# Designed miniproteins, single chains, continued (2), part 40

Each design is a single chain, and the fold is of that chain. pLDDT is the mean over its residues in the fold that is shown.

## One batch from the design tools (miniprotein)

Design m5365
Fold by ESMFold2-Fast:
Structure m5365 (fold): chain A 74 residues (1-74)
Amino acid sequence: MVWIPEDPEVTRRLLAWLARELRRDLESGELEKRGMDVELVEEAIRLLEEAIRNDEDLQAAFRRAHELLQQARA
């Protein structure tokens, strides 16, 4: 189980940071160079960004994004 902060604002900031880091790595070609599925990573980033923007369930969005990232690494 991944630990997620109790404070919704802290959680939003951490997920926004994660989405930005993943997008930076995606745009730099680093993820593609490592053989990750770029489409699954882009979908994970989109889920995180959309959940943050729309005040959706951040924990559910993080879990789905995590599953996509695990598939992208396979």
Scores: mean pLDDT 76

Design m5366
Fold by ESMFold2-Fast:
Structure m5366 (fold): chain A 82 residues (1-82)
Amino acid sequence: MEVTDEEITEALALIYLGIGNVLKERGDYEGAAESYIKAAELLEKAFGKDHPLAQEFYRKASEAYRDAGKTELAKIYEEKAK
């Protein structure tokens, strides 16, 4: 059985979600936001911009940027999460 590019992309997105969660727990909010963005962009590219998980990951990135004091970046990713 050959793994599809879409299946690999989903697995990689979950890995970036995990990295973001670890970075957030360590107080690296900017690094967490960047990892959540990578996860969201992978899902968006493979499955379309309206994918629910991509929207959730953009929301997590927005929250992480707010925690980092990056209010303009937080606003950008909050809008992408809609």
Scores: mean pLDDT 82

Design m5367
Fold by ESMFold2-Fast:
Structure m5367 (fold): chain A 94 residues (1-94)
Amino acid sequence: SSFLEEELKILEELRERAEKAETLEEAQNIAMALGSLAHELAEHFRETDPEAAARLRELQVEVVRALNTEEDYKRLREIVLEQIERIEEIVRES
């Protein structure tokens, strides 16, 4: 799917941005973008793979929670990088 190829490319760009994030604001902006991406992917899989959609929605909730609660940019960056890996795994397995 051209949609999935485009989403995976955005995910890769978010990973590179997260690895270079040096401020809380940068990490928060990346987390917000990742949450939006997880939502879009969950909607894409809603009818065709409801299990993948449910997992992606859970990851979206976790990312949004981290965005709202983490005050250390290094910790938020680590969480974002872990969630990117989990999203990539779900997409590649679907």
Scores: mean pLDDT 88

Design m5368
Fold by ESMFold2-Fast:
Structure m5368 (fold): chain A 64 residues (1-64)
Amino acid sequence: GVKEGLEAAMEANDLAYDAYQRGQVDLANRGGLLGSIGMAYAESGDVEGAKMFAEMGKKIALSG
């Protein structure tokens, strides 16, 4: 549901913030942007879009 999409997007943003805390600013910005796009999709009711963008954001944030 929408809650699951929001949770996935929030997790992506949390991972991006962790990357920022480690000084990986470019990865944090790119991962956080995708996480925020995921949140917007979840808020509009597009759970599939939210999960797709959240997964991309997580992968970028964790790639450092």
Scores: mean pLDDT 83

Design m5369
Fold by ESMFold2-Fast:
Structure m5369 (fold): chain A 93 residues (1-93)
Amino acid sequence: PLQLVAEQSEVVVKEGEDATITFKASAPTTQPTTVVKIDLKTKEETEVESTFDGAKGVTSVVLKNLKLEDTGIYVGVGPDGVRGSGTELIVEK
């Protein structure tokens, strides 16, 4: 099955910094991919804005001016809804 594999296991940044989280497709795909953020406290899942580069097979989440609430697990979701490994983003003061 096609999975989006996180290229980072953990990203630690300071509040106000920028971060990019990337996911690599395990197999070629031309269909849209998504990324969801899992809140560590509430376990609520929210879809985040992402860009899919079909030529590279990479899905990217570019986060600017990070806030403490951006902390969470970011998981790539393939077109079939299959989830791969996640990246834990930790935003510090």
Scores: mean pLDDT 82

Design m5370
Fold by ESMFold2-Fast:
Structure m5370 (fold): chain A 81 residues (1-81)
Amino acid sequence: TRALKEAEEILKRMKEILDDVKKNGSSMTPAQLRKKILQMVGYLISLVGIDFQEKTPEMQEILDEAKKLFAEFKKEVDKID
């Protein structure tokens, strides 16, 4: 479905943000790091909204993956900030 493709694209963007913070986080300013945090929170909220409307096993798997990714992102940010 279109919703599933949108959710997969959001998950991909979240993975890219996590990878960027893992590689370059120590070189980021506090303002840059806060921007990454806001983007990740926004993406997670978007996925929760999509899952709420499109309750499928595939959507739940994407949301569960995103939650795990967000937890890892938070740990990486906590090391820097």
Scores: mean pLDDT 82

Design m5371
Fold by ESMFold2-Fast:
Structure m5371 (fold): chain A 91 residues (1-91)
Amino acid sequence: SEERRLRTIALLLQQMVLGSRRSHAEIAREVGVSVATVRRLERDIRLLDPSVRDDIIRATELLPAEIVELLKSLFPSLFEGVELTPADVSL
């Protein structure tokens, strides 16, 4: 489902920022998706694939403001020309 896809992306983005040691299998089990889906999404995120860019932006709504700011700092190209509204913060 779209919700599971966005949650998977959010967990992968959080790992990229915080350096957590969760395996693809652990993420897949928590979200209820296949390991192949997690692996494919991580690859697409790493490659900055245009097809995943919109979903990355939407997934930031599931992340704390501090994580979103770190993502902007580490991966500015993902957020070029986009205004972000983090979870629990209304502009």
Scores: mean pLDDT 75

Design m5372
Fold by ESMFold2-Fast:
Structure m5372 (fold): chain A 91 residues (1-91)
Amino acid sequence: SMEMEKKIMLIKFLGLALSGSAFVAELAAKRGKIELAKENVEGAKELLEEIKRIYEEIKEKLSKEEQEEVEKLLKKAEEDVKRAEEIVKKA
């Protein structure tokens, strides 16, 4: 449905924003800007929780292929957050 297509597009947009925040966190940590790095890790985590919330809301209404697409995005998002968090912890 158009409603589900809009929700999937929102998930994709939030995923891009999350990847951006994770990237900024890593770059900030490498440059010694630890507080900026922490803020961007927290922002990425908040975006991940929002993506998970939307997915749980629509999951049963999605086709198998749409579910697989969103689950691949979620796995990448979780990996991006974990990597950024580990880099910030080591800085």
Scores: mean pLDDT 89

Design m5373
Fold by ESMFold2-Fast:
Structure m5373 (fold): chain A 56 residues (1-56)
Amino acid sequence: MALELARRAYDLAYNGGGGYHVVSSARMALEAAKRGLATEEQARIALNSAETASKN
C-alpha cells in the first residue's frame, strides 16, 4: 500500500505542476517506499500534499 500511495503522490506532483520542492518531496517518499522505509501514513501525507499543490 505505501508504495502505491507514494507512486500516486509522485505522479500528481510531477503532472500537477507543484514545483520542484513538491516533486522532490514526493520522489523521496517514493524512493523510501521502494526501500521499505516508508510507512503507509507517510505515503498518505505525501499524497495529500501533492493533491493540495495540484489543486492550487
Scores: mean pLDDT 73

Design m5374
Fold by ESMFold2-Fast:
Structure m5374 (fold): chain A 80 residues (1-80)
Amino acid sequence: SHMEQRLLALSKRSAEVVAETFAKLGYNEVAEQVLALRDRATSAEELMQGLEELAKTLDETLRKIVLNAVESIRFMIEDL
């Protein structure tokens, strides 16, 4: 649906912000992993799940950045 496409687009923008933050901090490998999750995601739920799995592999500080994006995506899904 048009709403699902919009939700996915907004969720991908959230992932882009995370990737930009990681790149600025020098974590280029993690930034590339976030962008790969963005590129393959066909739904907001798929992107959210991918980011949650990535977060499990990260240290506490980087994990919090990813999980904040996950919560933003969850909020958008629940409001739909």
Scores: mean pLDDT 86

Design m5375
Fold by ESMFold2-Fast:
Structure m5375 (fold): chain A 79 residues (1-79)
Amino acid sequence: MEKNQGGTQAGYMLGELQRQAIAYHGDTSRQSLYQTYQLAVETLLTESGWQEASQARTLEEAQQIRDQLVERAQQQVAS
């Protein structure tokens, strides 16, 4: 298995999470979403988070793993 493929999917997830965080940062009505996506980005940038994201083999799998990262971040933000 080449890590380059997983790295590409992880990079896609990072880009999407960062884009959402930036979009919600300017939106006062969506502050909890901003915090959620920011935390998801921080989690993805850890060694363990990047390894998990690198398991994605397709764009659909990358979106599923991204959604799991967001769900875990939501649970942390919700207290």
Scores: mean pLDDT 75

Design m5376
Fold by ESMFold2-Fast:
Structure m5376 (fold): chain A 109 residues (1-109)
Amino acid sequence: ELAEEILRLAEEAVRLTLEALRALEAGDLEKARELVERLRRVIEELAELISKVDEEAAREVREIGEALVENLEKALESEDPSKAAALATAAGILAVALQIEAERVARKI
């Protein structure tokens, strides 16, 4: 079922974001980078599935996903702990926004 696959990928994106944030907090930058790369692939797959139902929602998911990945990448590069924490918080909020958008689409099918 398409709706179930969309929800599964959205949950995976949230899980990968949370794991990446934990790796960042632990100072495991290699693991965090790997998780961000996996997250990017999951977001693209999610957007592709959503595009079959709602092209505008797919564009929104890509925009949120790009912002999410960018905030995580900037947190990984940041030498300032306060800036890294703010970027991490923004990434968490964006992951929730991504899930809400995906759930909204899934309810239509």
Scores: mean pLDDT 88

Design m5377
Fold by ESMFold2-Fast:
Structure m5377 (fold): chain A 91 residues (1-91)
Amino acid sequence: DAEKKLQEIFDRVAAEHRDELAALGAELQAALDAGDRERAAALALRLAELLLEIAERVAEEAKKEGPEVAKLAEALVEKVRAELEALRAAA
C-alpha cells in the first residue's frame, strides 16, 4: 500500500525533527490559548516551513519506493507549500 509506505517514510523523517516539532507545537498552542494572534501567526509560519522541509525530504526518500509512493509524496509537498503560502499571505 503506497499510503502506508508514505506514512512510514514520513514517521521516520519526522522523528529526526521530533524535539523541534514538539517545541514549536507547544509554543503555538500557548500563543493560541493566550489569544496572541501575532505570535501564533509567526509560530504557525515557522511550523509550516519545517513541515515543508520534512515533506520535501519525504518526497526524496519516496522516490526509492516506487512511482506510486513518489506521486503521493509530491502531492503532500504541494499541499504543505499551499498551506505555507496561505499563511504568508495572511501575515
Scores: mean pLDDT 84

Design m5378
Fold by ESMFold2-Fast:
Structure m5378 (fold): chain A 77 residues (1-77)
Amino acid sequence: MTPEQRQKAIDSLVKAIKAIRQGNKEEAIKYLKEALSYAKDDPEVVRLIQKAIEAVEKGDYDTALDYVIEALQKLAP
């Protein structure tokens, strides 16, 4: 992915973390999907974001945060 796409993915994941911490499921899913659209060229990051979306949909916000943080670590080591 381009550096610009990577930065947008990071920004979207940070917004997703804030939404998850607030218990805002709709906003969390929105920002996770935005991050997925920017990070689509990185299969490992895509996999982590998809797992985070599934966790949010199940109401498992702690697991969702773990996946989002791991995705951020891969994008911004």
Scores: mean pLDDT 86

Design m5379
Fold by ESMFold2-Fast:
Structure m5379 (fold): chain A 61 residues (1-61)
Amino acid sequence: EEELKKIQEEVEKKAAQAAKNVQDLFREYKAKDPERAFYLGAQAAVKEASDVVKLKKELLE
């Protein structure tokens, strides 16, 4: 369980980093289809935040 807590911290850190990387991908996508890229980027960011909360709860409780 101690190791599980460490894994959760790593997951949270990577999730935050991924959210930032989504902005880079969104910028690249915008060159192809700006409207769709914006919508997908927003959806991905919201889902990432939600998934982190759910993942933490499932792993702990």
Scores: mean pLDDT 64

Design m5380
Fold by ESMFold2-Fast:
Structure m5380 (fold): chain A 82 residues (1-82)
Amino acid sequence: SMGEELLKRLQEYGEKLVKAVKDGDVEAGVEYADEIGETLRQLGFTGAEEARTVLQQLAKDGDAEGVQTLVNGLLTYARRRL
């Protein structure tokens, strides 16, 4: 289903975002945060823009733990809604 494909995309971009932040690649981190925001929007999440903004800020701050925590929360929430 489209929801299953979007959930897989959310997981893949989440993993890429954590890696980019750990590697200090702020540009890639911001791009992956944007892709997560778009994926959440396509999943119909009302808080998609807020999540995108927070993930971009965490990426700029180099906060890999913060990124991982938020991504895990978003994935858990998305799985429960599909």
Scores: mean pLDDT 87

Design m5381
Fold by ESMFold2-Fast:
Structure m5381 (fold): chain A 99 residues (1-99)
Amino acid sequence: SAEEKIKKIAEEMLKKGTELLDKAYEVASPEDQRVVESARDAMLAAAKQLLEEGKKSAEAVRRAAEHIGDTLAKIPETAEYAEELKRVATEKTDEILEI
């Protein structure tokens, strides 16, 4: 069903997003680790919204991921993960919007 497809894509986005944030956390300084933790909480909230609201939340989730990515891009050690996180979120939300 469309609902099952959306859940699968949202789960894939969450998996890839959390893997990137885990890598960002490992390379961040202790001070910047708090920023990465905040980004992780925001990513979990966005994924939960997508799972609960489906297709109609895709644009809001994309904007949340862009904001998270912009925050991580300001930290030199995590900047490489910022662009990949934005790319993953864009690709996965586009897949949901095409359903």
Scores: mean pLDDT 83

Design m5382
Fold by ESMFold2-Fast:
Structure m5382 (fold): chain A 98 residues (1-98)
Amino acid sequence: MSRELMERADAAVAADPDDRARLRELLEELKKYGGVAAHVVAGLLVLLGAPEEEILAYLEEALEVQAKKYGASEEEVERARAMLPGIVAEALAAVAAA
């Protein structure tokens, strides 16, 4: 995961959380890297007003793509998938607390 991408995401959220165009640009950049921190992607989607089901579907699709690309085991994929609802819940709570 790129530290520069994380710093750019943090700066965008801190500067103007209503800058939806900038947040969408960062999401597209993060999507290109695949397998980046799921909590960052989830947080950006929450800030864009995406529903919980859409966020979860996005993360599951990204996980499937990266698992196939890197040859992850079925057990590793299932373990990662089981974590996704918790990541979405944490992102929703973090945005609500901010």
Scores: mean pLDDT 64

Design m5383
Fold by ESMFold2-Fast:
Structure m5383 (fold): chain A 90 residues (1-90)
Amino acid sequence: MTVYIFVVVPESVDTKALTKKLQQALKDIPGVKSVSSDGNTISIETEESSKDKVIETVKQVLLSDPSVSSATIIVVDENNKLLEKIELEK
C-alpha cells in the first residue's frame, strides 16, 4: 500500500534546497518512490512498510536545519485518509 507524506514548512524556508536535502537523505530507503515540492509543501510517496523510517529521517533532517523553525508532517493513505499528523516546533 502506498502512503503520502506531506511536509509543510514556513514560507521563509528555502523549500527547493530542503527538497534536495530530503531527496539525498531518503535515496537509500527502499520503497521511496518520489520526493517533490510545490510551494511550501514537500510531498513524499513511499510504500507503507518504509513509512516509519521515512518519517524518522524527515524529522532528523528538519531538526538539523536551522532555517526550519517549525514544520507539520501529514501522513495519508491512497484514499486520502489521515493516518498521522506530527507538529515540530523548535
Scores: mean pLDDT 84

Design m5384
Fold by ESMFold2-Fast:
Structure m5384 (fold): chain A 106 residues (1-106)
Amino acid sequence: SLAELEALIQRSLAALRAFLDELKLPQALRDALLAYFEARAQEILDRARETGDYEEARFELLLLHFALLVAALDAAINKLSAEEVIELAERTYEGWARGLENAIKL
């Protein structure tokens, strides 16, 4: 449902904030990653409202969540810039989203 999707977005956002704080990422990287999440999550929510496909939206949100965790961890290990971490997050998320779309066509 829409309410469950909105609740998932809020839980994901809280978990991401906590993870970024634990990694002790510079504020610029935390701000960039959270802004990216909020923008993509809003797009997913808007599409779900139009299509009524909350299951697809839930899977897209989970992919977005894990893509950001991967990008954040890489940024902490390899000292990525804000630009580099967003590029990595985008490539990872879009790659996984395309993979899922192709897989569900079976």
Scores: mean pLDDT 86

Design m5385
Fold by ESMFold2-Fast:
Structure m5385 (fold): chain A 65 residues (1-65)
Amino acid sequence: SLQTAPAPPVVGTNLKAPEGASREEELEFTTRLSQALADAIRQGKTPEELRALVDELEAEFKARL
């Protein structure tokens, strides 16, 4: 039978909201990030622009906390 290897440390450091955020806040952030990145990739944004977009969304999310 196939065994799933444990993927503990990298998964444990996932891009989750800080302690105290609700599951809804986590889902909203993840959804916004995914949509923004998908749109930027479709628009042909450079890796630098994608990084700046991620940083901005993260800062906005933290500011709303």
Scores: mean pLDDT 66

Design m5386
Fold by ESMFold2-Fast:
Structure m5386 (fold): chain A 73 residues (1-73)
Amino acid sequence: MSEEEQRILEEGLEELRRLVEERASPEDIAGVLLALLSNFPGHPRIRETLEELLAETEDEEHRAVLERALRLL
């Protein structure tokens, strides 16, 4: 993976974290997740970030979106 691709991945993961922390809409969170899963299928950094967010998140709608994304990995 290129340095550019790694930057795009990490920026996407940071945006995902920001949206969850700010309690953004489930649709916005799903959109970022779809982009990450489509561009970096099966990437371990996505799994790690999803597991961390699931441990920290109590919002039921956010948890449902994150759990679905983990199943698609």
Scores: mean pLDDT 82

Design m5387
Fold by ESMFold2-Fast:
Structure m5387 (fold): chain A 63 residues (1-63)
Amino acid sequence: LQQLQKEYDELQKKLEELNDQILKYSSLPDAEVRNKKLQELVPQTKETIEQLNKLKQQIEKLK
């Protein structure tokens, strides 16, 4: 349980970092640079969210 919560916290930090980067780049007026950066970051964000959801479900089952 504690290990799963630790992993969850770690992934949540990564998600926050990825979201911060996405917000920074999505605010740029340069569409070419914005699209390039978002294309790299969005898949990583989705992967992290999926991992967080899996861990959350495991934690909820175990409590």
Scores: mean pLDDT 79

Design m5388
Fold by ESMFold2-Fast:
Structure m5388 (fold): chain A 65 residues (1-65)
Amino acid sequence: MEEEIQREIDRALALIEYAATKLGVENDPENADELIERTIKRFDEWGTPEAKEVREELLADYEAK
């Protein structure tokens, strides 16, 4: 149960950070690259599988542009 709860927390935190980053980019496009880089770094620091999945999605969304 503890592992399952922790995974849910890790996923929720990663999704919240992803949503916050997207909103930040929309509100301040001049600093988009910096905001994305900070979020990528945070996901790398967390090192959870959930953070890695969300990190890859975020990178894919913005790397093509």
Scores: mean pLDDT 77

Design m5389
Fold by ESMFold2-Fast:
Structure m5389 (fold): chain A 102 residues (1-102)
Amino acid sequence: SAASRYAAAALQVIGLRLDAERQGWTRQQLLDRIRATFGLRSNEQAAALLELIENTKTPQERVDFLVSLVPKLGRDDVLHLARLLGLSPADLARLEALIDAL
């Protein structure tokens, strides 16, 4: 389910954050590890994933935040994050409509 995919991604990100605190990683080292773990193209995309997991609580908040990232990351990198976060087909359709309205 979308919720199960989100939970899996969130647990991986939280685990990496805890490893960073435990091992004394810099922010850059944490972002490098997130990038490698999720197969992301940039540390900017990794930072966006971290912020989505830490600072959004609902699918609606995640969609709205993803739209705000389009000027920085571009459409394809934003949609890749949406799929990694397990957005439902309905939330993905809403995200695409909001991006197309920009």
Scores: mean pLDDT 88

Design m5390
Fold by ESMFold2-Fast:
Structure m5390 (fold): chain A 87 residues (1-87)
Amino acid sequence: GELSEEAEEALREAVEALERARREFPDDLKAQLAAGIAAGLAGIIAGVMKVAGEYDEKLLEHLKRQAELARRVAEGEISAEEGLELA
C-alpha cells in the first residue's frame, strides 16, 4: 500500500537529516553513522508499514522518533555518541 502523509513526511525528514549531517559534519564519521542508522531504521519501519497495509501508531511513533534522532544529530542538538545509543 501507500504510506500515510504523516509517515511519508517523517521518512522524508529522516532522509533530509542524513543529507544535512553529511553536509554539516563531512569529516565526522560517527555523526554520519548515527544519522544514517536512524534514517535506515526509519526506512525499514516505513517499508513495513507500506507492505503490511495496517496503520500501527507505535510503528508511526518509532518512525517519527528515528526522524527526530537524525535531525537532532544533524543540527548538533545531541552528540553522535548519544544519537548512536538512542537509534
Scores: mean pLDDT 76

Design m5391
Fold by ESMFold2-Fast:
Structure m5391 (fold): chain A 95 residues (1-95)
Amino acid sequence: DTAREVRAILAEAAEELGRAEQAAAWRAASDEFMRELLERFREEVAELLAAIASGELELPPEVRAVFEELAATPDPVEAVRKYLEFLRRELAREA
């Protein structure tokens, strides 16, 4: 079940960051909530790429490439993993 796998990945990421309350919240999240979250994630990626294509939004080429890769990733579990890896790299750069 995709919702279960994504919930586990998000909880593990929160635990890695020392965010125990957030990790517990992810583990307690309902399958319905997780499905809605994944649908919103896909919609927001599509909306962001549409805004870039229309010229409403300008992003650095490196950031644009990440979102294009997310949109091209049909497995939502892999899309979430790629997004979290992007966030980990950004957090490491800012630390």
Scores: mean pLDDT 77

Design m5392
Fold by ESMFold2-Fast:
Structure m5392 (fold): chain A 92 residues (1-92)
Amino acid sequence: MTKEELLRAIDLAKQELDAVEKENLPDEVFRQRLAGIFGRLAELARKYGYEDVAKIAEEMAKAVSDPSLTREEAVELARKGLDEIRKKVEEL
């Protein structure tokens, strides 16, 4: 049940990432929304006792918020991070 809920949350996060990429948001709002995607995944993983998954998501939230990254680089990093998190959850 909890693993399936986390996998569904990851799929929704991928959909939200696609929406964020298509929106012409101010950089601050864009980075806050990317960080929020991973922040919510970290909270959900921690709630379900998956501390390792939560730590990966927290590190990704920090990484995608880096103002030195271009929007394209931040989106690419976020997609790779979601794929890594999904793989880790599937191995639980």
Scores: mean pLDDT 84

Design m5393
Fold by ESMFold2-Fast:
Structure m5393 (fold): chain A 98 residues (1-98)
Amino acid sequence: AVDTRAVVVHRAEVREEADGTRHVALEMEVRRDESAVEAAAGLVRELLLAGGVPEAEAEAVAERIRAEMLRHEGSRVTVEARTRADGTVEVRVRIEEV
């Protein structure tokens, strides 16, 4: 099992508005451990998919976050995404060393 202390999830939300717009908000702290980094990247991918982000883009964002987490002993990861009913997708990622 992944050590839950190596991944601390502060926020993980997917919400849908009446107009069909979906919002994703994720905030977590991840220690540099291969299992923790893989679990965190997997969580990013799954939440983006649940928020209506296309599979290829969700995979690319998760891999980018995975690569960046491996550069730091500890990372604070913030992901926000918006998928509109018209198919417009916006993804914002912030990664900070902690």
Scores: mean pLDDT 84

Design m5394
Fold by ESMFold2-Fast:
Structure m5394 (fold): chain A 70 residues (1-70)
Amino acid sequence: MNLERVEEILRKARALLQERKETTPLDSDPEKQVERLARVAEEYGLIPYEEAKRLFTEVIEKALAEEAKR
C-alpha cells in the first residue's frame, strides 16, 4: 500500500466521522485521533484496525517530519 492509497482511506474515514457528526474529537492527542479514524475504517470495512492504526501513524509521522524539515 502506497502513501496515496493510505491518504484516500484516511480521507474516507474522516468523511465517515463527519457524516456521523461525531462531536467528540475533544482529545488534542494525535494518537487518539488515529485510534478513532482506524476504528471507523475497520467498522466500515475499509481496512483492519491494526493495519489502519499503523498506516495512519506512518502518514502522520511522515507529515510531521516534512513540516520539521521546512
Scores: mean pLDDT 69

Design m5395
Fold by ESMFold2-Fast:
Structure m5395 (fold): chain A 86 residues (1-86)
Amino acid sequence: TASLREELVRLMDRVARHWLDSEVLAEEAEQLSRIAEELGEPELARRARELARQLRENPDMSEEEKLEVAGELLELAGRLLQRLDE
């Protein structure tokens, strides 16, 4: 729906702007998991949940590792946007 699209776009923007903030990344990873479940994409939902768990369990994550996580979140969000266009 349009509201899910708007939520995904906002999520992607927030991840891109705040990728150094582990709390923001974890919150958006959880949100991404919920959106993926709603869209019937359980594998994407599971991956997003694992990223959220990784962020919470590794509070001393490096900037390079955070950038990798942010990139994965953006890739997953992009795949969900493609799902909305189907």
Scores: mean pLDDT 85

Design m5396
Fold by ESMFold2-Fast:
Structure m5396 (fold): chain A 97 residues (1-97)
Amino acid sequence: DPSLAAAQRVNSLRTKEEMRAELQRIVENSDNPAQRALAQAGLEALEQGDFDSARFYLLAALDDDPAAQEAALETVQARKKYAAKREEWRRERERRR
């Protein structure tokens, strides 16, 4: 069961360094663009200290279900759009101060 194997692999990762190494391995070696995008989002979450999101994206990247990967990617895209809009509003407010 690939999903069980993915969960077991993630559960074996005990430190930020081990999780970072696994995410980087996926980014560098995966031929699946969805898997690479999810792993990249996981690395970004890990750098921001969001360990729960990093774990979620790693599990999604290791999932063999394309529908699950697509749903996780929609979350990444929604968060990026929100962050970009928040930064735009922040810069606009600073320009008016």
Scores: mean pLDDT 75

Design m5397
Fold by ESMFold2-Fast:
Structure m5397 (fold): chain A 84 residues (1-84)
Amino acid sequence: MRQIQVSGSVRDNIQRVLARLEQARRDRDLELAVEAMSELSFILRMVGYTELADRALRLMIRIMRGDESAIDEGVELAREAQTY
């Protein structure tokens, strides 16, 4: 389908990303955090939240460079995305 559900699957995907980011923060798993942020950026782009998608991409790049503080910011971004 070309249409994305405004509720249900999008919300479920963001919730899954948030759970993975919370795990990555607990375990300091940078690889898991990069994968989760990549998925969050893709989801946000698909639903038209281009500013949030760009922020997710920038946080992913920071995590790839070893900035663990970007994981905390990623968790906050995923929580913000859930309010939409």
Scores: mean pLDDT 79

Design m5398
Fold by ESMFold2-Fast:
Structure m5398 (fold): chain A 92 residues (1-92)
Amino acid sequence: ALSAEARELIEQAEEALRAGDEATARALVRQAAALEGKSVIDVLPGQVDTVLAFIPDEYRDKVLFAFSREAYEELLAHPRGPAVLAAQYRAR
């Protein structure tokens, strides 16, 4: 589970993405990843399906995703999107 500080940063990152502030969202994800000892994977427009296909489950606990605004909107429409959103942005 993420620390309370990392969860707050990730929640702020999602709000920044919803507001269209990709730079702030990316910085907040990087701060959360540093606190948790995780790597950051940048997800650019059109890359959501590829990234989700190529990140095996054993690495999901080691990474946080930094979505562009367009990639975040792709994720919202993706069949696996709700599970990824819940795991990263809505974890306890």
Scores: mean pLDDT 78

